# Designed miniproteins, single chains, continued (2), part 14

Each design is a single chain, and the fold is of that chain. pLDDT is the mean over its residues in the fold that is shown.

## One batch from the design tools (miniprotein)

Design m4453
Fold by ESMFold2-Fast:
Order: C-alpha cells, then structure tokens, then sequence
Structure m4453 (fold): chain A 78 residues (1-78)
C-alpha cells in the first residue's frame, strides 16, 4: 500500500522505507509536512519517521490540525 513518508532527513526516510518494507514518497522536513497535508486530504496514509518520539509527535500534530481524519503512523527507532 503506497504511503507518504515524512522524515527529519531524507536518509532517515529512505532507511525506514527499506527496513519497514514500505512503498511511497519520502518528504523531508517542514516542506514535507505541507505536502503530506495535501496528500492526507486525498486519503493517503502518513508515516512519520524521526530519531525521537517528540519530533514525530510534533509533525503528527501539525498534520492532524489540518486533516483531523488523517491516519498518521509514528515510526521511531529505539
């Protein structure tokens, strides 16, 4: 299932995509959040990848603020 992957860095997003077996577009940083909001309005699922839970939650909050119905999945490394 194609998803939108939002990461704090492109390298982190690419690594997560390979490790989780995800198919989708990788969006980086704050510009990635704006694009993810547009795609979430079209019914795409969003996967947030960050080195910390706090960074992932901040990004999820921004997306949910614009699209409350959006399904946002947090992928945080140990």
Amino acid sequence: MPVVIVATSKELGEKAMKELGLEGEILEGPLGIDEAIKLAKEGKNVVLVAPSRGLAIASAERIKKEVPEAEVILAVPE
Scores: mean pLDDT 73

Design m4454
Fold by ESMFold2-Fast:
Structure m4454 (fold): chain A 70 residues (1-70)
Amino acid sequence: MSRGRRLAADLARREALRAGMSEEAAEEIVKVIESGAPPEEVARRVREIALKDMSEEQAERLAEGVRRLM
């Protein structure tokens, strides 16, 4: 896995848990990042998962942060 994807996974896990998401939901986001899918597809899936527990603004910021690191 690239350094960028590892940093994105670490960021996503930290921010998801901070926002009150379960460890299972945070792990789902991490698996999407580690899947090898293109950055734009990863950002879309991360946003969809995050919207279950985060506001639209928080989910969009997380997805963009993940995309920029990859």
Scores: mean pLDDT 83

Design m4455
Fold by ESMFold2-Fast:
Structure m4455 (fold): chain A 106 residues (1-106)
Amino acid sequence: MEEKLKGLEEALKNNDYETAFKLIDEIVDEMAKLPKEEQRRYLLEVLRIIVKAKLEGNTELADKALEHLYQLAKEKLGISDAEFLRLYYQAEGEVFKERRKELEKK
């Protein structure tokens, strides 16, 4: 799982659409095999990666990746719209917190 998350971060950074979508498919398929709590943990990690890519300026690919992830999470993990939105805002808050810490190191 960790290698696929890292691969997704690199694919988004490099604007590699084909690899990003393939890795999202593989990550969701692996999440479907895990307990519900672990599914939400990994979904949060994927959302953090997507939010980070969007803040770094890869907006079009990040938005398409987010839409693809939302569709798969709804279809394969049974996640509700409300739960997905809650996890998304949690991921956004965590990414902003990390970015603030980086700015404080100057």
Scores: mean pLDDT 82

Design m4456
Fold by ESMFold2-Fast:
Structure m4456 (fold): chain A 62 residues (1-62)
Amino acid sequence: SEAEAGERAAKEGNAAAALAAAHEGLQIDDYSSARKSAEAAIKAATTKGQRALAEKLLQIAE
């Protein structure tokens, strides 16, 4: 449905932003922010690829 498509598009944007924030946190050694952003990316992920990447970033930040 159109509503489901809109919700998916919003989640995809949220997942991309959270993944970028997790990468930035790791680059500046802010592991607490990186973990929080990676967890947010897992929740927002709409594809297995996004979820797998978010899980890997979370493992690195732990």
Scores: mean pLDDT 76

Design m4457
Fold by ESMFold2-Fast:
Structure m4457 (fold): chain A 92 residues (1-92)
Amino acid sequence: EAAALAEAAEQAARRVEEALRRIEEQLDLPEEVRREIVEHLERARRLALEAARAARAGDVERALRLLEEADEEARKAGELLREAAPDGVLKP
């Protein structure tokens, strides 16, 4: 049933919302970079919620496509965050 896919999509949206809260509190990021990360995460959240709606309506193909788009937006946000604050940078 599409219910499990809808639940997975809602869970994905909740994870993105949690990431958004952390980024909004990240004052050491440049304002422009923070805004770009937030925009990608907000889009990912909206796409995941739309996927949940599609899954509940029985449109599994659309739900899967929307989840793939949500994952791509979340990935872009993660790449921007990594470039702004790379784990491997030691400050001499």
Scores: mean pLDDT 78

Design m4458
Fold by ESMFold2-Fast:
Structure m4458 (fold): chain A 104 residues (1-104)
Amino acid sequence: MSLEEAREELEKMDISEEEKERLEYGLKEAENPEKSGRPLLVAYTFYKLGEYYFEKGEYEKAIEAYKKGLEILEINKDKIDKGAYDYLKKKLEENIKKAKEKLK
């Protein structure tokens, strides 16, 4: 999934304008994730994109989004609160397993 593709899909999400602005900021920061001041928001944005793809039945794209979220968490582990890191990592891993089960 490209960042441009992710931005186009985000515009189609049935979420509040406030949440859209928050996730759009996360996608912008994803262009340079190691330099981001908000890496948890970047990872959360990919988590939300993955949920959106999962709800659409696009399970392979959901897995790609969740894996990108895990990558962002790992490279920024030292910059993220441990509790927030552990929580979001668990959610991403659980959702990857659920999406893989749907591809059987």
Scores: mean pLDDT 83

Design m4459
Fold by ESMFold2-Fast:
Structure m4459 (fold): chain A 72 residues (1-72)
Amino acid sequence: TAAALAALRARAEELVAKIRSLKPKVSNQELRALADVQLAKLREEGLAQGVPESEVDAIVAETRAEVEKILA
């Protein structure tokens, strides 16, 4: 549903904000590990809620790219 997609996008934005807040205090290795775990969970939850795989994969890819941009 549109509501499930919006919730998934909000969750992805929260993860990016969390990574930004932790970057000065936590190693890039630990932040990548956190992002990997959270993105895997986000993908699983999105699929379980009936969000199309293409939309979930797009959100995961966009979020991963944003995390890597922050860590560069």
Scores: mean pLDDT 85

Design m4460
Fold by ESMFold2-Fast:
Structure m4460 (fold): chain A 68 residues (1-68)
Amino acid sequence: SMEEIEKKAKELVDEAVERTSAHLAAGDWDAARQAVMRLAKGLLDLGYSLEEVSKTVAQVVAEARARA
């Protein structure tokens, strides 16, 4: 269902924020980039559009930078 897809997307976003923030705080730019790319691929696999994925990635990066 759409609700199940949205729940999986939220789990991917939450994990990406935590991982990206931790990598940025450690100065590991390559690992941070990989975490963001993993999120993008996961959201595309769930059927989200490139526009929605791009917007979500930008929000995750902004939140991760704020936490780092």
Scores: mean pLDDT 88

Design m4461
Fold by ESMFold2-Fast:
Structure m4461 (fold): chain A 61 residues (1-61)
Amino acid sequence: MEKEERTEKALEEARKLAEESGSESLLEQLKGIESIKGKDPDALKKAEGLVELAKKLIKEN
């Protein structure tokens, strides 16, 4: 449950940042992680990585 809650929070943050960045690539990656979040043990790491990537893109612009 703890790990699932962290994954959901990371995905929610990534979604907001991806929408703000306007990147279709980030949104597609987000959908991919959401579809497998309960099956892939690396889903949390992938979601957190997407958050960091989106933050960098927003900061760059």
Scores: mean pLDDT 75

Design m4462
Fold by ESMFold2-Fast:
Structure m4462 (fold): chain A 56 residues (1-56)
Amino acid sequence: EVKLELLRKAALSLIEKNGVDYAREQLLKTAEALGVPKEEAERVFDEAIAEYKKRK
């Protein structure tokens, strides 16, 4: 749970600063380094995109 929370915060920050494509690539690399499954990392990224869209 702590790892997923970290990934969600990182994903949102990366999307805001670097755009969606770059953010997705960096998040997947970070998730792999943290031992988080790719499917979970993709779900976290989708949640971050949804949150970003709600804020706009």
Scores: mean pLDDT 78

Design m4463
Fold by ESMFold2-Fast:
Structure m4463 (fold): chain A 85 residues (1-85)
Amino acid sequence: MEELAEKAVELFKKGLNAKTLEEAYEYGYEAGKYLAKVKKEGSEEEYEEAKDRMGNLAQEAAEAGVDPEIIQAASEGVIEGLNDS
């Protein structure tokens, strides 16, 4: 069985490794939808931990020299996916 928090983090990581802004946003959007499921089905602690893990991944990507536009697109996707859910 796929864990919702792990799926959200995995999808966000794929977004941060995307080669196009469209792919980054789409992966981020799906990550946001899974994050919304964590919020609904998990505890507040699980939701906050998933957000912290995503924030850490974005920070690590920035430090590794990932294109800031890719990081922004993936992050915007997460916000929109979360809000649309």
Scores: mean pLDDT 84

Design m4464
Fold by ESMFold2-Fast:
Structure m4464 (fold): chain A 79 residues (1-79)
Amino acid sequence: SDVEALAEKIKELLKKYNIDPELLKPLLDVPAEQAQARAVEIAEEHKLDSYQTSVLGEIARSINESELFKKALELALEE
């Protein structure tokens, strides 16, 4: 399914940039339009590098732009 394929891509992206999946859970706990602001807070709190910060920002933007992406992220974080 599109959701499963996208979830796998998200997991690969997190593994490639060494991003802890737990850091993404708070992005799902806020309204989609607030996800980008929350991603900035997480990046600063956890002292993420520029690549990790960019990836987190792209994920947060995708949550705001796509309900399908939000479902795929939820699936990726469930394992």
Scores: mean pLDDT 84

Design m4465
Fold by ESMFold2-Fast:
Structure m4465 (fold): chain A 92 residues (1-92)
Amino acid sequence: KEELLKLLRDRYGLTEEQVKNLSGRVRLAIELALLDMPEKSEAEKKFIEKLRQLSQQGRKEAPNLGSDEARKKFSEERDKQVKELIEEYLKE
């Protein structure tokens, strides 16, 4: 947790307060920082695995979406799930 926040601060210029705002750019920076970390805790490995599972589920569901509205709702739900995972990780 502390190592991730330090990496976000040092490489991406993000404060903990900015991370809480969870804009698309902040979420991308968090994902990239997690991948770039030389040492990952078990909590960080589990977080990466949960993100991977969401991505895999999205790849399975996306071909079955028959309308632009359904695709938009799916994208919005995925964004919400990613935000919730990040918030849960930051609370631990």
Scores: mean pLDDT 68

Design m4466
Fold by ESMFold2-Fast:
Structure m4466 (fold): chain A 117 residues (1-117)
Amino acid sequence: KREEELERARKTLLEHSDALGEVIGPVLVAAAQGKTPEEIAKEFGDRGLAAAAHAIREGKTYEEVAQRVAEAMGVPVDEFSGTAEEYILKAAEALERGDLPTAAVYHLLAMAKEAES
């Protein structure tokens, strides 16, 4: 059941890899150039994505990435207490809705969580 949903979610992410890369790539480049989360958010229009990209480029732990994303989005950090698999599912769901920025945020959270294993 969950394995089939996760496999379909990963396939959806792969099928939309170019669109995700076009959103994520420039944000990660801006973070690598030393731009602040506020500067990145102003340029690309998404505070959660800016916070996630900046924290990941700084080599922060998943808990620090989640905390910064939660603060930037104005939500409780408990919203990001899930597994990498749950974030993959949420990223695919956002892609199916055409919500590329939200998909990018969950994709980056999944990557940060997997890097902790």
Scores: mean pLDDT 81

Design m4467
Fold by ESMFold2-Fast:
Structure m4467 (fold): chain A 71 residues (1-71)
Amino acid sequence: PVELLRRARDLARDAGDTEAARMADQAIRHYERGDTDGAIRYAERAADLAMRGGNVEAARLAMEAAELLRK
C-alpha cells in the first residue's frame, strides 16, 4: 500500500494538485503510525481530490492502496 500512496503523492504533486498530494502523504504517515483506518480515509480523500483535478492515474493508485489496506 505505501508504494502506491507514494506514487500517487508524487503524481499529484507533479501535476500541481497540492491538496491531493497532501492527503496521500497523510495516508502514508497514518499507516506508518499503525492507524490503518486513518490511512484508508486519507487515501480515499486523496483519490477523490486527484480525480476532481483530472489526475486519473493518481486517483487509481490511491484507491488501490485504500482497498489493500481494508484487507
Scores: mean pLDDT 85

Design m4468
Fold by ESMFold2-Fast:
Structure m4468 (fold): chain A 64 residues (1-64)
Amino acid sequence: SPLPEEEQLRRQLISVAETLLYKLKDGKPVGRLKSREEVIDWLQSVAGLDREEAERIVDEALKE
């Protein structure tokens, strides 16, 4: 089972993915920045996630 710290890291990664997907101005989304595939690639290369985990995180960010 994931540790509480792992769940907190997952939530942080979802928040980061949201900021990569959307252009924010005054804390509000005013457009899209990166594609789903670009954010998946970023999560794999920078955060060290596998593709399946990166896809789940990006899809959760897109639900918000």
Scores: mean pLDDT 78

Design m4469
Fold by ESMFold2-Fast:
Structure m4469 (fold): chain A 112 residues (1-112)
Amino acid sequence: MKEKMEEIAKKAIELLEKLRDGVFNNPDLSEEERLHLTFLLQAAIDAMKRVIEEAKTLSPEEAKKLILEFLENLRDYLKHLADYYKDKSPNTAKLFEEGAKELEKLIEEVKK
């Protein structure tokens, strides 16, 4: 269980890195918007890395709860970003919507 949760958390980092790269290369966003979004996604990556380290010091049940809560909050945040960008940048909105769907799959994997 503990190793599987760490693998799921690492997959979440890979997803966030893919989203960061997608935003950085998105030509329909302003330079300010790209910089702001890449900064936010990098902060989420750094936070996930801290969650992984904290989870190593916890019981398996507490580690699972911590990782699940973080992934659920991240999913909700990506959905919020998708809604915000739907009219301004449909390509950016789709990127975040697809990211939220992939994160939902990881959440279901944690629950098993």
Scores: mean pLDDT 85

Design m4470
Fold by ESMFold2-Fast:
Structure m4470 (fold): chain A 60 residues (1-60)
Amino acid sequence: VQEELERMRKVIEDLRAGKISVGEALQRGQALAARTLPLDPEATLRLMGELSEVIMEKLS
């Protein structure tokens, strides 16, 4: 689960840096969250919240 959580963090960082699109971040984030949510719901929900914030910033 740590590796998948690190991948989620990388998706958020890549989105902040403009390396990936909002659409790519959503697809990758959803796929990773589906795997991590049953194993570490607290960390997954925190990262999903952070991803949501960055997406909202990019869309503004």
Scores: mean pLDDT 82

Design m4471
Fold by ESMFold2-Fast:
Structure m4471 (fold): chain A 91 residues (1-91)
Amino acid sequence: MSFAEKAIEELRKVYEEGLAAGLSPEEIAEKMLEALKKLFEEETGKKNPTIEEIFKYLHEKFPGLPEEWTKLTDEEFLELVKELVENELAA
């Protein structure tokens, strides 16, 4: 399985488990960030990676990823994911 496939599967798992546990959108976003960083460390051996580094790596392997995501800070990623989860729960 590619890193992109592993990342998608892990994020889905974190989202589903978070919803089942009654976690807030903010808590789900934080767990998704933690999961991506851990998975990237396991894949590359790089300690304490940033979301920018992770998405640059993903963009090289999956060119369909929006280029603007390769410029996201950890804080911007948390805000983006929180908003996406809030919108999904509101629908």
Scores: mean pLDDT 78

Design m4472
Fold by ESMFold2-Fast:
Structure m4472 (fold): chain A 72 residues (1-72)
Amino acid sequence: MKAEQEAAVQWALDNPVEFHEMVGKLVDNNKKLEEVVTSMEALKEYAEEGKPFDEEQKEAIGTVREAYNELK
């Protein structure tokens, strides 16, 4: 679980545009993911400081990836 969340966080940092488009599509199809979009915006601010992500941030990105894979 934690390793998958770390991979999801790293992917989001490396591909911010693609991540936004993915989350945007999920929100359009499933409004229950709105809170994850807000968390994603907070993650960018944290990444800019170069600090390690906390469990909540890693979990939020992991949740988006899991929901996206399930929605497919």
Scores: mean pLDDT 61

Design m4473
Fold by ESMFold2-Fast:
Order: sequence, then C-alpha cells, then structure tokens
Structure m4473 (fold): chain A 84 residues (1-84)
Amino acid sequence: ELEEKLGATGRYVREAMQAALAVPGVTRVEARISVDENGKPVVDLTVRADSPEAAEAALAAIQPYVDRLKKESGAEVRVRVEVV
C-alpha cells in the first residue's frame, strides 16, 4: 500500500533530517517525498551547512538512514549538500 511505503519512508526521512540537524554547523535540512509512475518512493534531501566539515559530518550521519530507505522502502534517494 502507498500509505505503508510512505509511512516507512517518512519515518526514515525524518530520522535522517534529525541526524543531519544534530550536526553542529548544519543550518537547514529540506526533504521532498514523491512517488514515481511505478509507485517507487523518491526522496530528495537537501542539507545546508556553514562549513565543508559540517557538510561531511552530516553526510556521514544520514548514510545509515539513506541505506535503510533504499533497502526497506526501495526508495530512490537523492542527496544534495550546500555549503553557505
């Protein structure tokens, strides 16, 4: 069901966002969740950090959740990092 997949996807996206926001120097995290024509979840994550070190730490912090999104939800995950 779409609701079941969206629920699991939303949970892992929220955990990834919380993990990134817990990194000192991360200023903003945005997430978009959509579904493609085949019902596959597509997650776009944008992380904004004030330094390259914070950006690297945020990517490391979210990696377990990105892996889980791909494995458990079958999601396509796109991560964009911006240093501002």
Scores: mean pLDDT 78

Design m4474
Fold by ESMFold2-Fast:
Structure m4474 (fold): chain A 109 residues (1-109)
Amino acid sequence: SIEELKRKVRRELIFLEAQMTLALMRAIVEKASPEDLEKIRESIEIVRNLTKQVDANIDKLTPEQLQKILQVLQNTSEQMNKLIAAKDYDGLLELVKNTQSQIQSIIDS
């Protein structure tokens, strides 16, 4: 159902925010550079803004758009976990910027 797709999209966004928050806490404990901490914080802000954008449009989206967004978010989550494990915070920032652009394109289609 469309309501199930909306719930899955919201769940994936919550999961991304949680993963980013845990990555920030771990980076602080492991004494990452101020530059790396700033990249993680910027990535969190992008995901938070993406969540607001999706929530603002979610009731206007078709099932096809919701399914595409869900796939993008699931792919992002998998890549995010790999980049966090590698401590590749430049790659993390690029990934979330690309995810935001892809989802904006889907919403505007």
Scores: mean pLDDT 91

Design m4475
Fold by ESMFold2-Fast:
Structure m4475 (fold): chain A 90 residues (1-90)
Amino acid sequence: DRREELERLAEQLLGTADYFDSLGIPEFEKIAARLREAARLIREGRLGDAADLLRALADDLKKNFPEPSFQQFADVLEGAARRLEELAAE
């Protein structure tokens, strides 16, 4: 079910945002805010806007955070954006 898949994606983004907020680092609070905005856009059915936001966040992470964990996270966000674009096209 598309709706169940979209809600699961939104919940995953919110869970990741809560993790970044829990670290108490201002730069990671900005990442958390963008993840929450993407989850909100998904829940509003604005899948293209959500995909664009996740791609922009992934690009920023690849440029600003050289650590392998952030590069892997950026790849996950790009995958989520691609999946949102696929679901929007259905």
Scores: mean pLDDT 87

Design m4476
Fold by ESMFold2-Fast:
Structure m4476 (fold): chain A 113 residues (1-113)
Amino acid sequence: NPEAEARLELVRSLEPNFEKAREYIKKAAEYRKQGKLELAREYGIEAARYSQGYPVHLVAAALFGELSDEELREILRELGFDDEEIEAILEATRNRDWGRALDLTVERLRRRL
């Protein structure tokens, strides 16, 4: 049914695209390691766009050096993350496991929503 398929595609287009957000965060981290901070920031903005209301942009900002670890801790506390959850996210970020940092952030928020 073409009309039903078009409606499903429209609904799917409104969902956060966490796979693209993860890919953009990974590319941002790669550019940051190369010292290309402007490109790293651009890819982080796109990652935030695809997350649609999830705090993936905070993880991206920390990866670009726009936020310090301490600033990220404070923001995550305001969002209701506990210290153990925050340290797990920061450890994944320090280990350059950008996909894991994103997954931890998204999974914890889903459990609280």
Scores: mean pLDDT 65

Design m4477
Fold by ESMFold2-Fast:
Structure m4477 (fold): chain A 90 residues (1-90)
Amino acid sequence: MEPSGWERLQAIHDAVLKEMNKIFEVSSKEKVEEALKLYDEFQEKIDPIVEEAHEKGYLSEEQLAEVEALYEEFMKKLSEISGLEPEPKP
């Protein structure tokens, strides 16, 4: 799974940005602000994991599982804010 770790991390990042763009396009200013706050909290949690993986040159299965759990929580909360169905996790 190591060779796909970076690809999955990138796919998660792309999925997050895609969902944020949907919110920016169809949601009120208030919902956009809530989504940005949620994104900041998510980024704060994954930043140390991503930084460590970058130093090592790969993302471990343990780190990937942690990122996936954080991503699932983030997407669930984001869908509650936007009222939109989130895309399946990558």
Scores: mean pLDDT 74

Design m4478
Fold by ESMFold2-Fast:
Formats: sequence, C-alpha cells, structure tokens
Structure m4478 (fold): chain A 76 residues (1-76)
Amino acid sequence: SALAEVEARLAELRARLGELQKRIDELKNELAQLEAKGAPQEEIDKVRSELAKVLAEGERVGQEYLALHAELRALG
C-alpha cells in the first residue's frame, strides 16, 4: 500500500507540474505581448506577480516530487 500511495501521489504531482508549466508558458507569452505593445505598467506588474506566484508553486511541487521519488527508490 505504501508503494501504491507514493505512485499515486507522484502521478498527481506530475499532472500538477504539467498544468503549472502550461500556465507559466501562457503567462510568459502574455507578459511578452504586454511589454511589446507598451501596455500600462499596472497590467505588466499584475502578470509579473502572477508569474512569480506560479513559479514559486512550481518549485514547491517540484521539490515534493523529488522527495517522493527518493521514497519510491527506498521502497524498491
């Protein structure tokens, strides 16, 4: 059961990392478009703030994934 629980959690984290990467790519593209068209600083700052939050979440989820991967190796 411990092995199955770790594998299930790794699958959940993989799915979350995929969604976060998609959101990061979308926000980076949005930021580039806003900067290219000289959008108001408030709009640029809002997207930068959102990107920073998603990047921080991605790092946290990535760290959890690596820790669980180490647990999976320990279980065999």
Scores: mean pLDDT 88

Design m4479
Fold by ESMFold2-Fast:
Structure m4479 (fold): chain A 64 residues (1-64)
Amino acid sequence: SIEELIEELSKLTGWSREKILKAAKGAATLIQELGEAVARQMLEREFGSERAAELVLELGKLLL
């Protein structure tokens, strides 16, 4: 669920709920414009964490 993904991301990254939701909305935009594979690569580079990128990407897909 959305709340479970936010909680896991908060524990993993220390980010606020607001920052997590902003990142997820950014991921949703990247998926729509560039596709999921490119969005994943960009998020992995930005965050330096494959797990954080995956969770943000999953949350972004739920916001679509």
Scores: mean pLDDT 87

Design m4480
Fold by ESMFold2-Fast:
Structure m4480 (fold): chain A 84 residues (1-84)
Amino acid sequence: NKGVEEGIKAAKEGEEAGKAGDNEKGIELAEKAVELAEAAGPNDLGAQGGAGLGLLGIGMGKASGGEAGALGGKGARDGLENGA
C-alpha cells in the first residue's frame, strides 16, 4: 500500500501549496499524487479513484484559472482516503 500512502502525502502537500498560492508547486505535487495512485495498481479501486479525482481537480482548476494545485491535491486525497 506504499503507493496509496505516498499518494496521500503528495496530495496533502499539493493541496497546501496550492492554497498558499504556489499553484505550480501544487500542480506538480497533485500530478505526483496521481502517478503514485496509478502505480498502486489497476485493481486498487481507492487508488484509481484517487487518480481520477486528482485529474478532475487539476482540470477543473486549470479551467477556472488558477486553483489546479489545490483542487487536484484535494481530489486525489479525497479519493485515496475514502477509497482505501
Scores: mean pLDDT 72

Design m4481
Fold by ESMFold2-Fast:
Structure m4481 (fold): chain A 95 residues (1-95)
Amino acid sequence: EEKVRKVLEEGLKEAEEKARRYQEEVDRLSSKLSSEADLKQLLQAGSDLTGAATDVVSLRRALKQPAEVVVEKSRKAIESSSKPTEIDLKIVEAA
């Protein structure tokens, strides 16, 4: 339980840091829009930010659940996916 919670907390911190960096990139690109290439870069940065923000939401939800429920969900995700996420692998390893 303690090890699983630590993995979730470390993953959340990493996801929050990625979201912060992508938000800074979105803000930077938005202030400098002058070409179609700039717009494409902004759309990509927005996509990356959405991914990181989704990870933050998922990890915050996992932290509110019992460790056994989180581990079972991660195991099912690994079994149902051809490419399991690094966080799911770390959660199962910490169990």
Scores: mean pLDDT 81

Design m4482
Fold by ESMFold2-Fast:
Structure m4482 (fold): chain A 75 residues (1-75)
Amino acid sequence: MSEEERIERLLEMLKQMSREEAVLFARWLASIMSVEELQELIALLEKALARETDPEIQAKIQDMIAVLKEAIAAK
């Protein structure tokens, strides 16, 4: 799957989630993924944030990035 396809799939999922669900999803990912995988996910989320124009979805992405960065710092 291309980076573009991964970003589009991620944005589509986030449209169907609440902000609280996005945070819980990020926490679950942080529990199962390595530091390297989390860093790759953060990079993908930052690219998605740059492309997104909907402030609600931007907020969900920002919340997820914050959770994932905190999880890496705690390891």
Scores: mean pLDDT 82

Design m4483
Fold by ESMFold2-Fast:
Structure m4483 (fold): chain A 92 residues (1-92)
Amino acid sequence: NEAERQRLLEEIREHVEKAEKALKEKRYEEAVAHLEKAALLVGELGDTDLLQEIQRIIAEASEKEFDSLEELMEYIARRVLELLKRWLESQE
């Protein structure tokens, strides 16, 4: 259903935009929360490949050493945001 797909893409875009704003304001916990909501919506769309790429970013982060939880969240938020923005551009 193309109309339903477009509605889900709109909701994903909204969360991505909010995550980008939060990241620019260094509110990393909020950025991660919005990206998590976007990932759930990606799952509802059935894009398992994109969801697996997001999970890979999180797994890679777990192998890195960070001096703080904030640095870990920034790393995850930046990489997931970039991936989702690129993916959204490809959906048009």
Scores: mean pLDDT 84

Design m4484
Fold by ESMFold2-Fast:
Structure m4484 (fold): chain A 97 residues (1-97)
Amino acid sequence: MIKIIDLKAPKKIKKGEDIKITGKVIGDKIAFVRVYIQNLDKKKEKELIGQQLVKPGESFEVVVKNIKEEGKYKFTVEAGLSVHEPEDSVSIESEVV
């Protein structure tokens, strides 16, 4: 079983700053990790912002540069054997002020 642990993002940032999202993947196989962003103040679908292959016990990092709109943002991280087979999904929120 693939599992995302230690998911971190800044709780609050200023408009124009970068958001760095980090985490680790544990399991017995290489994970396909996808990171999505969603503006919670707008009726938008989640958008893919980063993807990478992560070996068991290794960390991933995705940076969203120059956040131009204030509001509440949700980051969803999915990890699995393929894009069609997510085994774990975790979310974290940040506020842009």
Scores: mean pLDDT 82

Design m4485
Fold by ESMFold2-Fast:
Structure m4485 (fold): chain A 105 residues (1-105)
Amino acid sequence: MTPKAQILELTSRANELLDQAAKKAEEEGDEETAKLLREAKRDVAQGTTLAISGDKAKGLAYFDRAIKLLQEAKERAKKLKGKEEIIKLIDQAIRDVQQAKDLTT
């Protein structure tokens, strides 16, 4: 698989995981975690578009912002008991975005 195709697969999976996590957070009444996850998803999508279009510097900046938002969402979820599934989804999304970032450099 080309690096571009790998970035697309990783970020597509990350966005699916983030949709699942945001939906679970909303169902549990945690609208702030859901908001952070939706913001991170938008940054992942924008970062992906820029990375595959050859604007690597801007793509990397969006991936860095997405990772920061995901870490904030994870720390918020960790303070709320019973969020183990949401945390697991966030952890996998962070790994996928980090790998997409590494392939972009």
Scores: mean pLDDT 87

Design m4486
Fold by ESMFold2-Fast:
Structure m4486 (fold): chain A 58 residues (1-58)
Amino acid sequence: VLKVKESDIKESDLPGYATISYGNEYAYITVPESEVDNVKELLESKGIEYEEFMKFEI
């Protein structure tokens, strides 16, 4: 899950496999693990600041 500022992202800026949840002035972007790096590169190319928020047990 990637956390971005709500004002910095539009749903149309993301691939169709990405899911957005809004809360507390942030957008939380959920994508398949295989696509996380692709979405990170997309955000960086747009100059969007993000934070990786991922809780999983290995």
Scores: mean pLDDT 71

